# Designed miniproteins, single chains, continued (2), part 54

Each design is a single chain, and the fold is of that chain. pLDDT is the mean over its residues in the fold that is shown.

## One batch from the design tools (miniprotein)

Design m5862
Fold by ESMFold2-Fast:
Structure m5862 (fold): chain A 80 residues (1-80)
Amino acid sequence: SDELIKEAIELGLKIAEEYAKERNWEIVDVHVMVKKVDDDTYKITISVVLRGPDGEERVLIIEIEYNAKTKEKKIKITEQ
């Protein structure tokens, strides 16, 4: 469902926003990729470019695997 995918994206964006806020970093760019893995499973990758107070840039990658049948979400967060 498009609605469930939107909810997963909103969750990922909220995670990125809280991550940035707690560190006093700015979100400067966001890229979202949605991949249907199988009939019930979607992989949503949110790549967030963060800028620190000193101008340092980091990339936060939030991967959400969503199963529409079981309603299970698996979340992986990686910083580069």
Scores: mean pLDDT 83

Design m5863
Fold by ESMFold2-Fast:
Structure m5863 (fold): chain A 90 residues (1-90)
Amino acid sequence: VEAARAALFEAAYELNRKGLELLGVGSDELARQGAEDFVASTEAAARAGLTDAVREALEALVEAAKAYPELEELAEATKKAALALVDAVA
């Protein structure tokens, strides 16, 4: 489960970092905090049995990211890592 948390953090961190770059914000702290919050929320939802809700939210994230080609691949990587964490804690 620790490896899955680390993988999700890295994927979410890269997604947040790139999103902030597109907004002209060079804050590593905001990117890291967003990634930490995303990992914690994903794990909490999985432990609460909200697996379908997590999957739907991840699908919505990827669809939204399609409007920004630079974010689409990072959103897909984040979805894969998040689903791996869900499977590891369920």
Scores: mean pLDDT 81

Design m5864
Fold by ESMFold2-Fast:
Structure m5864 (fold): chain A 93 residues (1-93)
Amino acid sequence: HMTFEERVRELARELLAQGKTFDEALQAVIDFLREELKKEGFPDELIDEAVRAVRAAGNAAKQDPSLTKEEFLELLERAAVGAYRIAKAKQAE
């Protein structure tokens, strides 16, 4: 099976290929992150924190009119991986 990083990268590629809007892509990445953290048994507080971090990053990126859809998806991939890793570090306490 694939790692979380590999799966979110493949999701980003699929969203780009399907021509999803910035809002649709952000929501898809958030939904993916939420479900993965739920499957791994994370508490709701850590899931909500991770989702808020990705949503904030995506909303901030949308304010840049020069940002391409490819760059936006790369940013969402990095934000999701970062949020996942932070949640795992907090869970390991």
Scores: mean pLDDT 85

Design m5865
Fold by ESMFold2-Fast:
Structure m5865 (fold): chain A 65 residues (1-65)
Amino acid sequence: ATRESAALLRIVAIAEDSGDVEVDKIEGDTITVRVRKESPATREAIEEMRELAARAGFKLEVEYV
């Protein structure tokens, strides 16, 4: 759906902009992201992505490398 696609696009953009977070996979209603470095900046990016995901009906799972 358009709203779901828009949310996914925004989440990917936030991850790319952070540099240390990447979207790993999407399984059903769950979006999995990988974090290479824990920092205040990556933590803020994750929270923003989690909020966007929740509003679009997705669950965000965080995986640390």
Scores: mean pLDDT 79

Design m5866
Fold by ESMFold2-Fast:
Structure m5866 (fold): chain A 74 residues (1-74)
Amino acid sequence: PELPASATPEIKEAARALYEAIQRGAPPEEIREAGLRLLELLEKQMQQKIAADKTPQEVVDAMQKATAELRALL
């Protein structure tokens, strides 16, 4: 399975912003906000892929579970 053409520029920028916030020792609230923004962009891309690819329900369930677990960590 090919990785979809690399994460959108918005996802890359959100990931970089999170990394930079962690590196500069930003307050936990700022790190959480950056992480949540990245997660929201990833969820949007995942939903778009599900709609386009007619993804099997098992894969949809696995992706939703992974996203929920990531959100719980933020």
Scores: mean pLDDT 70

Design m5867
Fold by ESMFold2-Fast:
Structure m5867 (fold): chain A 92 residues (1-92)
Amino acid sequence: SSLLEAFMEIARSLGYVYDPSKSDAENLLEFFAELGKKAKLDVNDTSMAGLVGATEQWALKHGLLPENSSLSPEDVMLGLQALTRFLTTLKL
């Protein structure tokens, strides 16, 4: 989708190194997990749980998240938290 392509361009512009062995959605989740780690986001933070859940549903609908991922549950949560904060900033 054009939306997935737009996010991948943003990831590349921010220095993300694309992994050709993974899907675009897996690469995007890994990019946001890396951002969450760099921002020192708390994987146990539940203050935005409802917004994170809404973001997950929205991202799955638009093909921005893989249905299955090789990432740890902690990295998936950090990626979702980072994506949620990013989308809140962009008001998407």
Scores: mean pLDDT 79

Design m5868
Fold by ESMFold2-Fast:
Structure m5868 (fold): chain A 77 residues (1-77)
Amino acid sequence: MKFEEFVEEMRRAVREAIDEAIAKGLTPEQALNLAEATIDTLVDYALKKGILTEEQAKKVRDELIREAREHVARLAA
């Protein structure tokens, strides 16, 4: 899998996890915690498979967490 394709798949998975959590009645904080756990799981998997370097993993994690916070904030508004 190409790096860029994997990042887009992670971004999609995180958004779906947030949307499903909110739809099931979880709080914005609970949805964000689930999103962070999802990001950590996907990043760890990518590191183990050699899809991401450690430096790329840090950057991708920070960006996906920022995007997750913004998405949760939009749904809570």
Scores: mean pLDDT 83

Design m5869
Fold by ESMFold2-Fast:
Structure m5869 (fold): chain A 109 residues (1-109)
Amino acid sequence: NLEELKKLMEEYRDKPVSEEVEKRLEELVKQLNEEELIELIEFAYKQELELRGLDEEEQIELLRRLVEGLLKAGKIEEELAKRILEALEKRRIDEALRLLAEVELRLMK
């Protein structure tokens, strides 16, 4: 299920999704466990950054602004925000994306 979702997200990364594809995506997402959902969200972030053609510095700045925005809106715990910002300072983008995926999943609950 997760692999089918990743493939569909890659295929439709830069083109419109039909109602049939959207319905299939929703059906597949409902079948994922919490760990698989985090992996999917992390993959979605990676696809978006790649689509935008951002270099490493641009990716770090965009993710930093996202974390600061979430913190200002009260949508992320201060301690978790600090962990993500530390990962970005150390240029550990993959670690930052994983932590952001965990935040996104918590916001969906």
Scores: mean pLDDT 79

Design m5870
Fold by ESMFold2-Fast:
Structure m5870 (fold): chain A 104 residues (1-104)
Amino acid sequence: MELVRRVLEAVREAVELLKAGRPLEEAVEVLRRVLSPETAEEVARHLEEALRAAKEGNIAAALGHAMEAAELVMEELRRAGVSEEDLIEAEIELSGLAFDVVAA
């Protein structure tokens, strides 16, 4: 529960920073609080590409990148030993965040 909540909060914060035009490095720093450095960099990059594609009207590419970011987060949570129930909650919340990114 606590880890899932912190991860979701960090992902939301990273999306807000990228939407505000902040450098990718700031989103990576936020994500590194809860994700491994490599995963944080990959997630931030996919979120940036998703937002860029959404602004260009390429909804398919935006959704693809947002889903890839969500999958990377889910893999990190699974490796951390998060319960099946908490993983289901995380998947639902991350899906919602992916749609918010596409709507940007």
Scores: mean pLDDT 86

Design m5871
Fold by ESMFold2-Fast:
Structure m5871 (fold): chain A 79 residues (1-79)
Amino acid sequence: SLEELIRKAEEALAAGDIDGAVRYTKQAYEEAVKTGDPEAIQKAADLAGRVASAAHRAGRPKEALEMGKIAQELREKLP
């Protein structure tokens, strides 16, 4: 579920596991897009933004950019 993927991503962030957070966020992106539910899309966008910020602070520019792009793409799908 999207909720479980968000939980796993936040758990990874708390542990300093940027790679794990990115992996779960990508899965959350896929689920949110698949459902077409605006609330799911908003939650995935917010998660991607949080992971992008965490990756930036951790000195992971490639991951920060990737997550920022996902957040922007999801926001563009919202009304």
Scores: mean pLDDT 87

Design m5872
Fold by ESMFold2-Fast:
Structure m5872 (fold): chain A 89 residues (1-89)
Amino acid sequence: SEKEKLEEAKKLALKFYEELKDELSEEEDLLLKLLLHSIHAIKVSKETLEKGLKLWKEEGEKLYARILELAEKVSKEYAEALRYLRSLI
């Protein structure tokens, strides 16, 4: 079901962030936190949300592609989860 697919994708995306956050650039970290916030996996401050939304509009596609490349190198499941979650926003 769509609900089960969403819950699994949220779990995988959060696990990816927790395992790989030290490998992310500051901008990639901010963008991934914005994605995780948008799917209600984490809660971020208003300042982080505003900064993340600005970054998403300016560099979101490029930064997301870099995050996805890192995910693909670690696990195809992480990359698939991130692609699915992005398709929802």
Scores: mean pLDDT 85

Design m5873
Fold by ESMFold2-Fast:
Structure m5873 (fold): chain A 92 residues (1-92)
Amino acid sequence: SRDDLLAQMDAQIARLDALIARIRQLYAQETDPNKQRRLTILLTTATVLRSELQFTRDLLERGRMSDDEARAVLANVQAQIDALEAELQALG
């Protein structure tokens, strides 16, 4: 349902907010320029994904996006968040 999709989007927005906060904290503690550069790329990607998901959520709530289109965006964003979390763990 639309309510289930909105709830899933809200959960992924919260997940992105937590990830962004963690990346910023790691960046503040990082002294290696190569790791700082990688953290900056991860931060940019996470911020863009959050903006995309928020925009999609707002369109869905206003009835300006189909549930199928919203589900496709949600699936793509979830996959990208999983990839970002994996990259952040690999960074150390």
Scores: mean pLDDT 90

Design m5874
Fold by ESMFold2-Fast:
Structure m5874 (fold): chain A 99 residues (1-99)
Amino acid sequence: MKEKLLKESVEIIRKAAREAEKDPSKLPEILTKALEEVIDLLAEERDKIPESNIMEQASLAMAIMGIHTLIPEVEKRSLSPEELIERVEKLLKESLTEK
């Protein structure tokens, strides 16, 4: 479950990074849209978790919050596509695989 979610999230960002290379003027828009898609994916997975599983819900909530913090950095062009891929992968590994 966690490995699939991590892989799908990272692939969304990687696809967006490739698209942004074709039109650098749209880089913030393309990457922001990809981050929003990752947030939606994490939110859908969170909704499948029983209310009694507080720790799993907290892990997904932390992941969602972490991805949200990257949006302003992308909009300000302070984060490259490569740095974004690394930040997303690290954040999701820490949130989804920490025990």
Scores: mean pLDDT 79

Design m5875
Fold by ESMFold2-Fast:
Structure m5875 (fold): chain A 83 residues (1-83)
Amino acid sequence: AQADEDALTRGLAEMLREQSKILPPRVAAVTVAQTRLSRLGVSTDDIRGAIADAAERLADRLEQLGYHEEAEILREAARELRE
């Protein structure tokens, strides 16, 4: 349900905030995206593009919930992942 997805996104925003204090933005975003994809039963080993896509989707959700700084970090990391 969307409410469940919003709750998950909120939890991931808190994780990203904490991890971004000690990890580079790209590493923090990959960790958050891997958590999301793992919950969906997707392997992340060779799918960097899918991780970047998940990070952008999470950024959109974070922005909707008012986590603008965390959303920007995820979008920047997604761009770096695609390099």
Scores: mean pLDDT 66

Design m5876
Fold by ESMFold2-Fast:
Structure m5876 (fold): chain A 92 residues (1-92)
Amino acid sequence: EERQKRIEELEKLRKEAVEKGYPQEILDAITRLLEVEETGYSTAAKLRRIGVEIEYELGQITPEQYQAELARIDADERASIEKARKLVEEYK
């Protein structure tokens, strides 16, 4: 319910941003926030997670290294989301 409202608000904001000719960086930021709301992760974070899972399944990394890499991906994703939110707020 609350997630659906956030998705609808971001879709409305993206449409308005396109109509008003906002910079591509703002459109990309809104798209990233939509990806996170719809699927829990950006496309970039999902691809990194898949790569780490493959390395673990192939025995190339230890369980401890696997957990460390997942934590790094999550930290990078949080930083990316924060940057996107800040950029969108700046152009309100």
Scores: mean pLDDT 80

Design m5877
Fold by ESMFold2-Fast:
Structure m5877 (fold): chain A 110 residues (1-110)
Amino acid sequence: SAEIEKLIEEILRLNREARELIEKNKDKLDKSLADQLLKGEREIEEVLNDESMSVKDKALKVLLLAGAQTVALSTWSVMEEDPEAKKVLSELADIEQRIELLAEEILKLL
């Protein structure tokens, strides 16, 4: 479906945006958090590029991975006192929420 292909392309675009934002702000983020987030973004890209995986399995796995990113971001945001770091965490959370909504939309089209 051309519609599903466009949704996958948008998730990949958001995934790249998240990775660039993390790398640019790595000095402002906790090292273990930054490494965890980068690993999660890489796993989302690998899932979407896995030609052996069904579209449904891709969407479900992306939803789970983006959900895990959102939980990590929310947890660290509670402990963050630096306004600049907090802004980065908020922007990353917005990207992950958009990825979740796009993955849910793919599932609705199946």
Scores: mean pLDDT 90

Design m5878
Fold by ESMFold2-Fast:
Structure m5878 (fold): chain A 68 residues (1-68)
Amino acid sequence: SRMDELLARVREIVRELAEEAGLSEEETEKLIAGMTRMVTDLATANPDMPAETLLALVRDLLRSELAA
């Protein structure tokens, strides 16, 4: 489904950025869980929102958290 494809891209982005930041697998899985929940909620509430917008939000939030 379109949602499954979106969530797969979210997981990919989280894993890539977490690996660059040197996070553990456990920390990475927690971020994946949080980001996939957020994206699912946003996409469900805003079905007309482009996937690119949701992915940009994920990237921005992760950069803010990891660039402390």
Scores: mean pLDDT 82

Design m5879
Fold by ESMFold2-Fast:
Structure m5879 (fold): chain A 72 residues (1-72)
Amino acid sequence: MLPAIEIAEEAIKMAEKVKKETKDEKLKAELERAIERAREAMKKAESGDSEAQRELLRATKELIELIDKARA
């Protein structure tokens, strides 16, 4: 498995957990959107497309930033 896909999978798992734990409805919506984006990017990256892999890294970064915000 590509390292980028592994990192994205772990970030999605953490985001799903944080989404269930947060009481902030706006943050829940942001996390849900970011999770969806990361899942789509991961699916495309599995095809071996280098542009899709770059998009996966961007989506994963945004998701991690939202996780940090939710846990602060």
Scores: mean pLDDT 80

Design m5880
Fold by ESMFold2-Fast:
Structure m5880 (fold): chain A 70 residues (1-70)
Amino acid sequence: SKEEIEKLKKEYEEWQKRADELGAQTDAFNAQARADPSYQPLADQKAAELTVARMKSENLKGKADELEAK
């Protein structure tokens, strides 16, 4: 239904926004890690969280696209 597609799109947009925020944090910690290696574990943690957020966003987008194709 149109309502189901809209719900999925809203959820994937929320995960996309989280991914963008995590990407910015990953970049910031990677920049800090170049000057101070003690920041590398924080950068790695944010990169892992970013990967999960991107996967969730892509899965939700895929579901919305499949419903629109019907």
Scores: mean pLDDT 85

Design m5881
Fold by ESMFold2-Fast:
Structure m5881 (fold): chain A 96 residues (1-96)
Amino acid sequence: NEEKAREGAEKGVEDYEKVGLEGASEALAQEIRDNLHKMDELRKKKDGDGGLDFRAYFLGYMEALNHIAEGEHDREKVIEKATKDAVEIINETKNS
């Protein structure tokens, strides 16, 4: 799931660079909406791994935007911090 979290974080930074923080937040919201049915299907099948991949991606994206909003503007630092934070949240979810 670290790889999916990193993909999400990278996409968040890319979208921020192209359309700004509000535009990237709207893009994330739309992608979540588009994937809600797929996530619900995976949940009903008890396919935790597939559901965790989608969660990792969205958490990575969201955490990247959070770090940018807090004033971090170094691309590599944003991606690394967002990836780490997303993985920590996922690990807590698995153990809960």
Scores: mean pLDDT 74

Design m5882
Fold by ESMFold2-Fast:
Structure m5882 (fold): chain A 100 residues (1-100)
Amino acid sequence: SAEVKQAAEEFIETAEKTLKAIEENKIEEAEKLYERAKELAQKLNELGASKELIDALQRAIFLLAEAIELVKNNAPQEEIDKKLEEARKEIERIRELVKK
């Protein structure tokens, strides 16, 4: 699971950078980082990461995609902030799963 741990740590870093890009309204950068996060999630699935970890990765990816779409559609800031908070909680859950 050393390869799983490394790929999961890369996913966490990429997802956190995606959140920051969204917060800074750097949408092109956020979309690029989001694509990298999807590639890392696919790699984790191929490496045989646990179903619980894969489910958490998929939730984080879904929330990041929703946050990007909210910004692109000029949604209210309160709605964007709530989606970013949901994404942060899922990333923290991934971090805890990787430690176990």
Scores: mean pLDDT 89

Design m5883
Fold by ESMFold2-Fast:
Structure m5883 (fold): chain A 94 residues (1-94)
Amino acid sequence: DPTLEKLPPELRAAVEALRRLFPDAKGISPQVVEAVVRLTKAFGLDPTSVEAVYRVAKALFKDRPDERRIVVESTAKPEDYLKRPLSAVPDSVL
């Protein structure tokens, strides 16, 4: 995808991971993309890895309909996701 090739590797991985998690989304908020990248780094994972970012994003939005809405319609700041406890991510994802 020529559009994805123009993005830094971290943002590219996050966009690909979020599109995989929300294939029906009309668009992904830049703030949500940045939040997922920063959270992946906070967990000590590689933010350039689509698989690592996907596992983090999937854990965050699993069974959380309000947070899924944030991805699709986002008004959230990146720092709002960083306030989540690390214990909110299941060991099976990390």
Scores: mean pLDDT 64

Design m5884
Fold by ESMFold2-Fast:
Structure m5884 (fold): chain A 93 residues (1-93)
Amino acid sequence: MKEEIKQIILDAIKKDKELQQEIVDEVYANSPDDVVLTRETILDLVAEEAAKILSEKGYTPADVKNLIRKDKEKFKKIIKEAVARVIAKLHAA
């Protein structure tokens, strides 16, 4: 279930060029100097954290698809939280 949610989120991010670029730019701007990440790695890490957030809140794959379709603002807030978690983990490593 969590892996299916991650894939749904990753596919949604990859289809939204503006959101994809915003994610990559924010992570690069806030990464430690010694950390070099590919775009694909950044998007995978963000999708993993977003899937964790939604799974912990009891979302099913169907609920996540509905969220992306019907509540783009709430989806973007989840992505922003996931980006912050990725940045925090990079600074802790």
Scores: mean pLDDT 82

Design m5885
Fold by ESMFold2-Fast:
Structure m5885 (fold): chain A 68 residues (1-68)
Amino acid sequence: MPSLEEILEEGKELIERLVKEGLSKETVLLAAQSYVHEARLENPSISQEEAEEMLKELEEYIEKLMKE
């Protein structure tokens, strides 16, 4: 079972790839939301609070990369 750190790290790598592909901020945000939702379904030990914090960190990372 991957750690929260490993899941977050893979999420950031996914975001970096999508941003490099030239996808819109809206599409990248939807991908981040889907990623966290899937991670929580596969790892039910992840609390609602932890999932919300992970999504927030990924959304902040997207804003930092896309300069919005």
Scores: mean pLDDT 80

Design m5886
Fold by ESMFold2-Fast:
Structure m5886 (fold): chain A 91 residues (1-91)
Amino acid sequence: EKAEKSRKEMEEELLRLGQVALEAFKKSPRLGEAVRLGAMAASVIGQLIGEDGAKVTERYSKELIEAAAKGEEAAREMADRLIQEARELEA
């Protein structure tokens, strides 16, 4: 039950990021791409961490949404950081 609750919370958060990305694409393709790539990286990081991965994905998702609210440059920087971390974990 608790594991399923955490999974649903992660899925809900990723769906929220998907909506933010769609809205961002309407304003700027660069902003939308940054949010999309960041969300994918946050998901990968959570999966690679395993235990407590859902909490890590939640934190990264929140940081990405806050960065997107600040603008294209902030969102891109956050996405780049998450992508780099995901690559390092996969290596």
Scores: mean pLDDT 75

Design m5887
Fold by ESMFold2-Fast:
Structure m5887 (fold): chain A 85 residues (1-85)
Amino acid sequence: SMQDGNLSIARFWIGRIRDLMRHQGWSQEEIDRIEDVIYETFKSTKTNEQRYIALDAVERAIKLIEDGASAEEVLKVIEEGKEKV
């Protein structure tokens, strides 16, 4: 189903981002919050257009983490992506 596909995509990106978040020294609470919002964003996705919005938000989040942005800045980007889905 599309729901199962969306959650599979979410798990893939969370796995890829998790080590990066840990490397930046983020707390487990900050990491858990980001992971939760990513799961909920993809869980809410019903169309291909919404999936592209979710993927764009994740890509922007990864770039911010790589650039040394704060957990707060990354959370804002992912939450903005969730609101657009």
Scores: mean pLDDT 80

Design m5888
Fold by ESMFold2-Fast:
Structure m5888 (fold): chain A 90 residues (1-90)
Amino acid sequence: IKTSLPLSEEEAKQLVEAAKELAKKAEDPETFASSLTAAALLAIAAIIDGRYDAAKEMADALIEFGKTGPLSEEDREYIENLGKKLKEAA
């Protein structure tokens, strides 16, 4: 698969950390869910690009944030399961 991300490995790791902090600071449930979705997409992109360390770190963040925050029980379970699957894939 030809995946060209315009990011260095260090830049990818910094984005992972920024997404983790953004998700924790989201007060609005809609913004919180959107931040987690963006984080999941970044983790998938990192796996496709072979950046497994960054992908695992983002997956761990999704698992933690899926256990907390202003989400419905269904959304929380979905995000936690998604994080676990991403961690297994990386």
Scores: mean pLDDT 65

Design m5889
Fold by ESMFold2-Fast:
Structure m5889 (fold): chain A 105 residues (1-105)
Amino acid sequence: SLAEKLQKLPELIREKFLELAKEKGYTVSLDDPFGGEARYLLLEAAREVAKELGIPDDVFERAILGAMLYLLSRDEVPTIEEAIEILAYWLRREAAKRFGLDLEL
């Protein structure tokens, strides 16, 4: 179900991020600080996952805006892994709201 796939968003985004990093010849560790090329790779990975799950573009854009504003409000630079979890949380939240799903966020 969509609800089950939304609960697996961190794993799906992580897998797609690592796939895209490998394709572009980028060497990355999930413990690395989130910045530079990783920002663009994560956005691309999340967009592809959202498209595959049938999440509408307007839902995706709201989730990205929320996640990025939250990340910019932090005193410390998150790791790539933490950025994936944060983005997955915001995407799950916005998708759950659109589809009327009661999900553990």
Scores: mean pLDDT 84

Design m5890
Fold by ESMFold2-Fast:
Structure m5890 (fold): chain A 91 residues (1-91)
Amino acid sequence: AAEAEAAARAALAARREALEEEARERARALGLKEEVVELVAELAGSTDGAEQERLAEELKEKASEEELEKALEALEAAVRRYAAEFEAAAA
């Protein structure tokens, strides 16, 4: 039981890391500054609602309106890609 729970947590951590990397790569491709790129990556990997709110506010503070639109686009694209891959793997 504990071993299976540890394996599940490790799998979720690996999935989170992959999501962060995809979001970071997409944000960089859109020409966003590095501090915004890292916030997008952290937001993509975050599983805590309070952390997500904090990161979203920091992103709004550090990003211009145009940068924020691009950041959200990168985040949504990364999340959608991994959601589709996880659904395919579960089938």
Scores: mean pLDDT 75

Design m5891
Fold by ESMFold2-Fast:
Structure m5891 (fold): chain A 82 residues (1-82)
Amino acid sequence: SAKEEVEEMLKKFKEGLEGLKKWIEENPDTPVEVVKQAMERAKGLAEQLIKYAEDNGFKELAEEVRKLLEELEKWVEEWLKK
């Protein structure tokens, strides 16, 4: 079902975000521009998932994606300051 597809996409999105954070932490010498490019990619994927979820009436799942993206953006902002 569309709900199962959105839930699977959300799970993969969560796993991708955790993998990105781990990769950044394990590679502290990563150029800021590379981190920013990865963030732009994550944002694009989030926006696609949000639209797909909303188009199928899963507003709560879309909101969860928005919160995950906001948490990632705050985490990266904090990482860039350190």
Scores: mean pLDDT 84

Design m5892
Fold by ESMFold2-Fast:
Structure m5892 (fold): chain A 73 residues (1-73)
Amino acid sequence: PARVTPVTRYVARELRRIGAVLSLVLYPQLKNPRLKEGTRSAIDAVLEEEGWTREELEKRAEEFKRKLEELKK
């Protein structure tokens, strides 16, 4: 009975994980205080739901950030 989640919902979960990493990378560039607060809350929610540590999320964000810096030439 655990197979009630369609592929689209699985993809949505992966997108939330990726979104948390991207949000952490882009967070310092956000000037709107409302967006900063919303982004922070969303990151915390993903950490709780996925059982990730903040350190794990930060490591993923730093790796992604390095790749983004290579692309910003």
Scores: mean pLDDT 66

Design m5893
Fold by ESMFold2-Fast:
Structure m5893 (fold): chain A 88 residues (1-88)
Amino acid sequence: ASEEDLKQIFEMMTLHSTAIEAEDLINNPSKISSKSKDQLKNMIEIAEDLIVRAQAMAKVANDRTRALLDRYIGILKKLQELLQDQLK
């Protein structure tokens, strides 16, 4: 329905903005190195939640939207790996 379509649009906008911020962190690892263990753990949890939400959206999305969601998931997973490596 149109209400669910609007919710999907807002969730896509949030994922897009977060993916841009995630790419900035991936390209500037010094921004990750300065973070505390608690900050790193919190960021990992946020990334995991967003990945789960994006995967759920991808299951019901059309091919074009699914391709965008898969790209965002890839970026978030790469950030999660870098955050986990920094936590070691």
Scores: mean pLDDT 84

Design m5894
Fold by ESMFold2-Fast:
Structure m5894 (fold): chain A 72 residues (1-72)
Amino acid sequence: ERETAERLTQRAIEAAKNGDHDTAITLAVAAIVETPDPAYADRLLEQVISELDEETAKRLREVAANVRADMA
């Protein structure tokens, strides 16, 4: 589970660096769903956000917050 989240996060970072922001958001959301630890999920999310522009980072934070609300 954590290994899967780490792999998805790495792929999300690569997508972000390549300018594929939609793929980066999709993979980052998948990574946070794969981990039961909210603090760890936050760390993975911030790693992806650091590679995104401000507008895309805001969109990812909103999507992640909605996914977490639905999982609670």
Scores: mean pLDDT 78

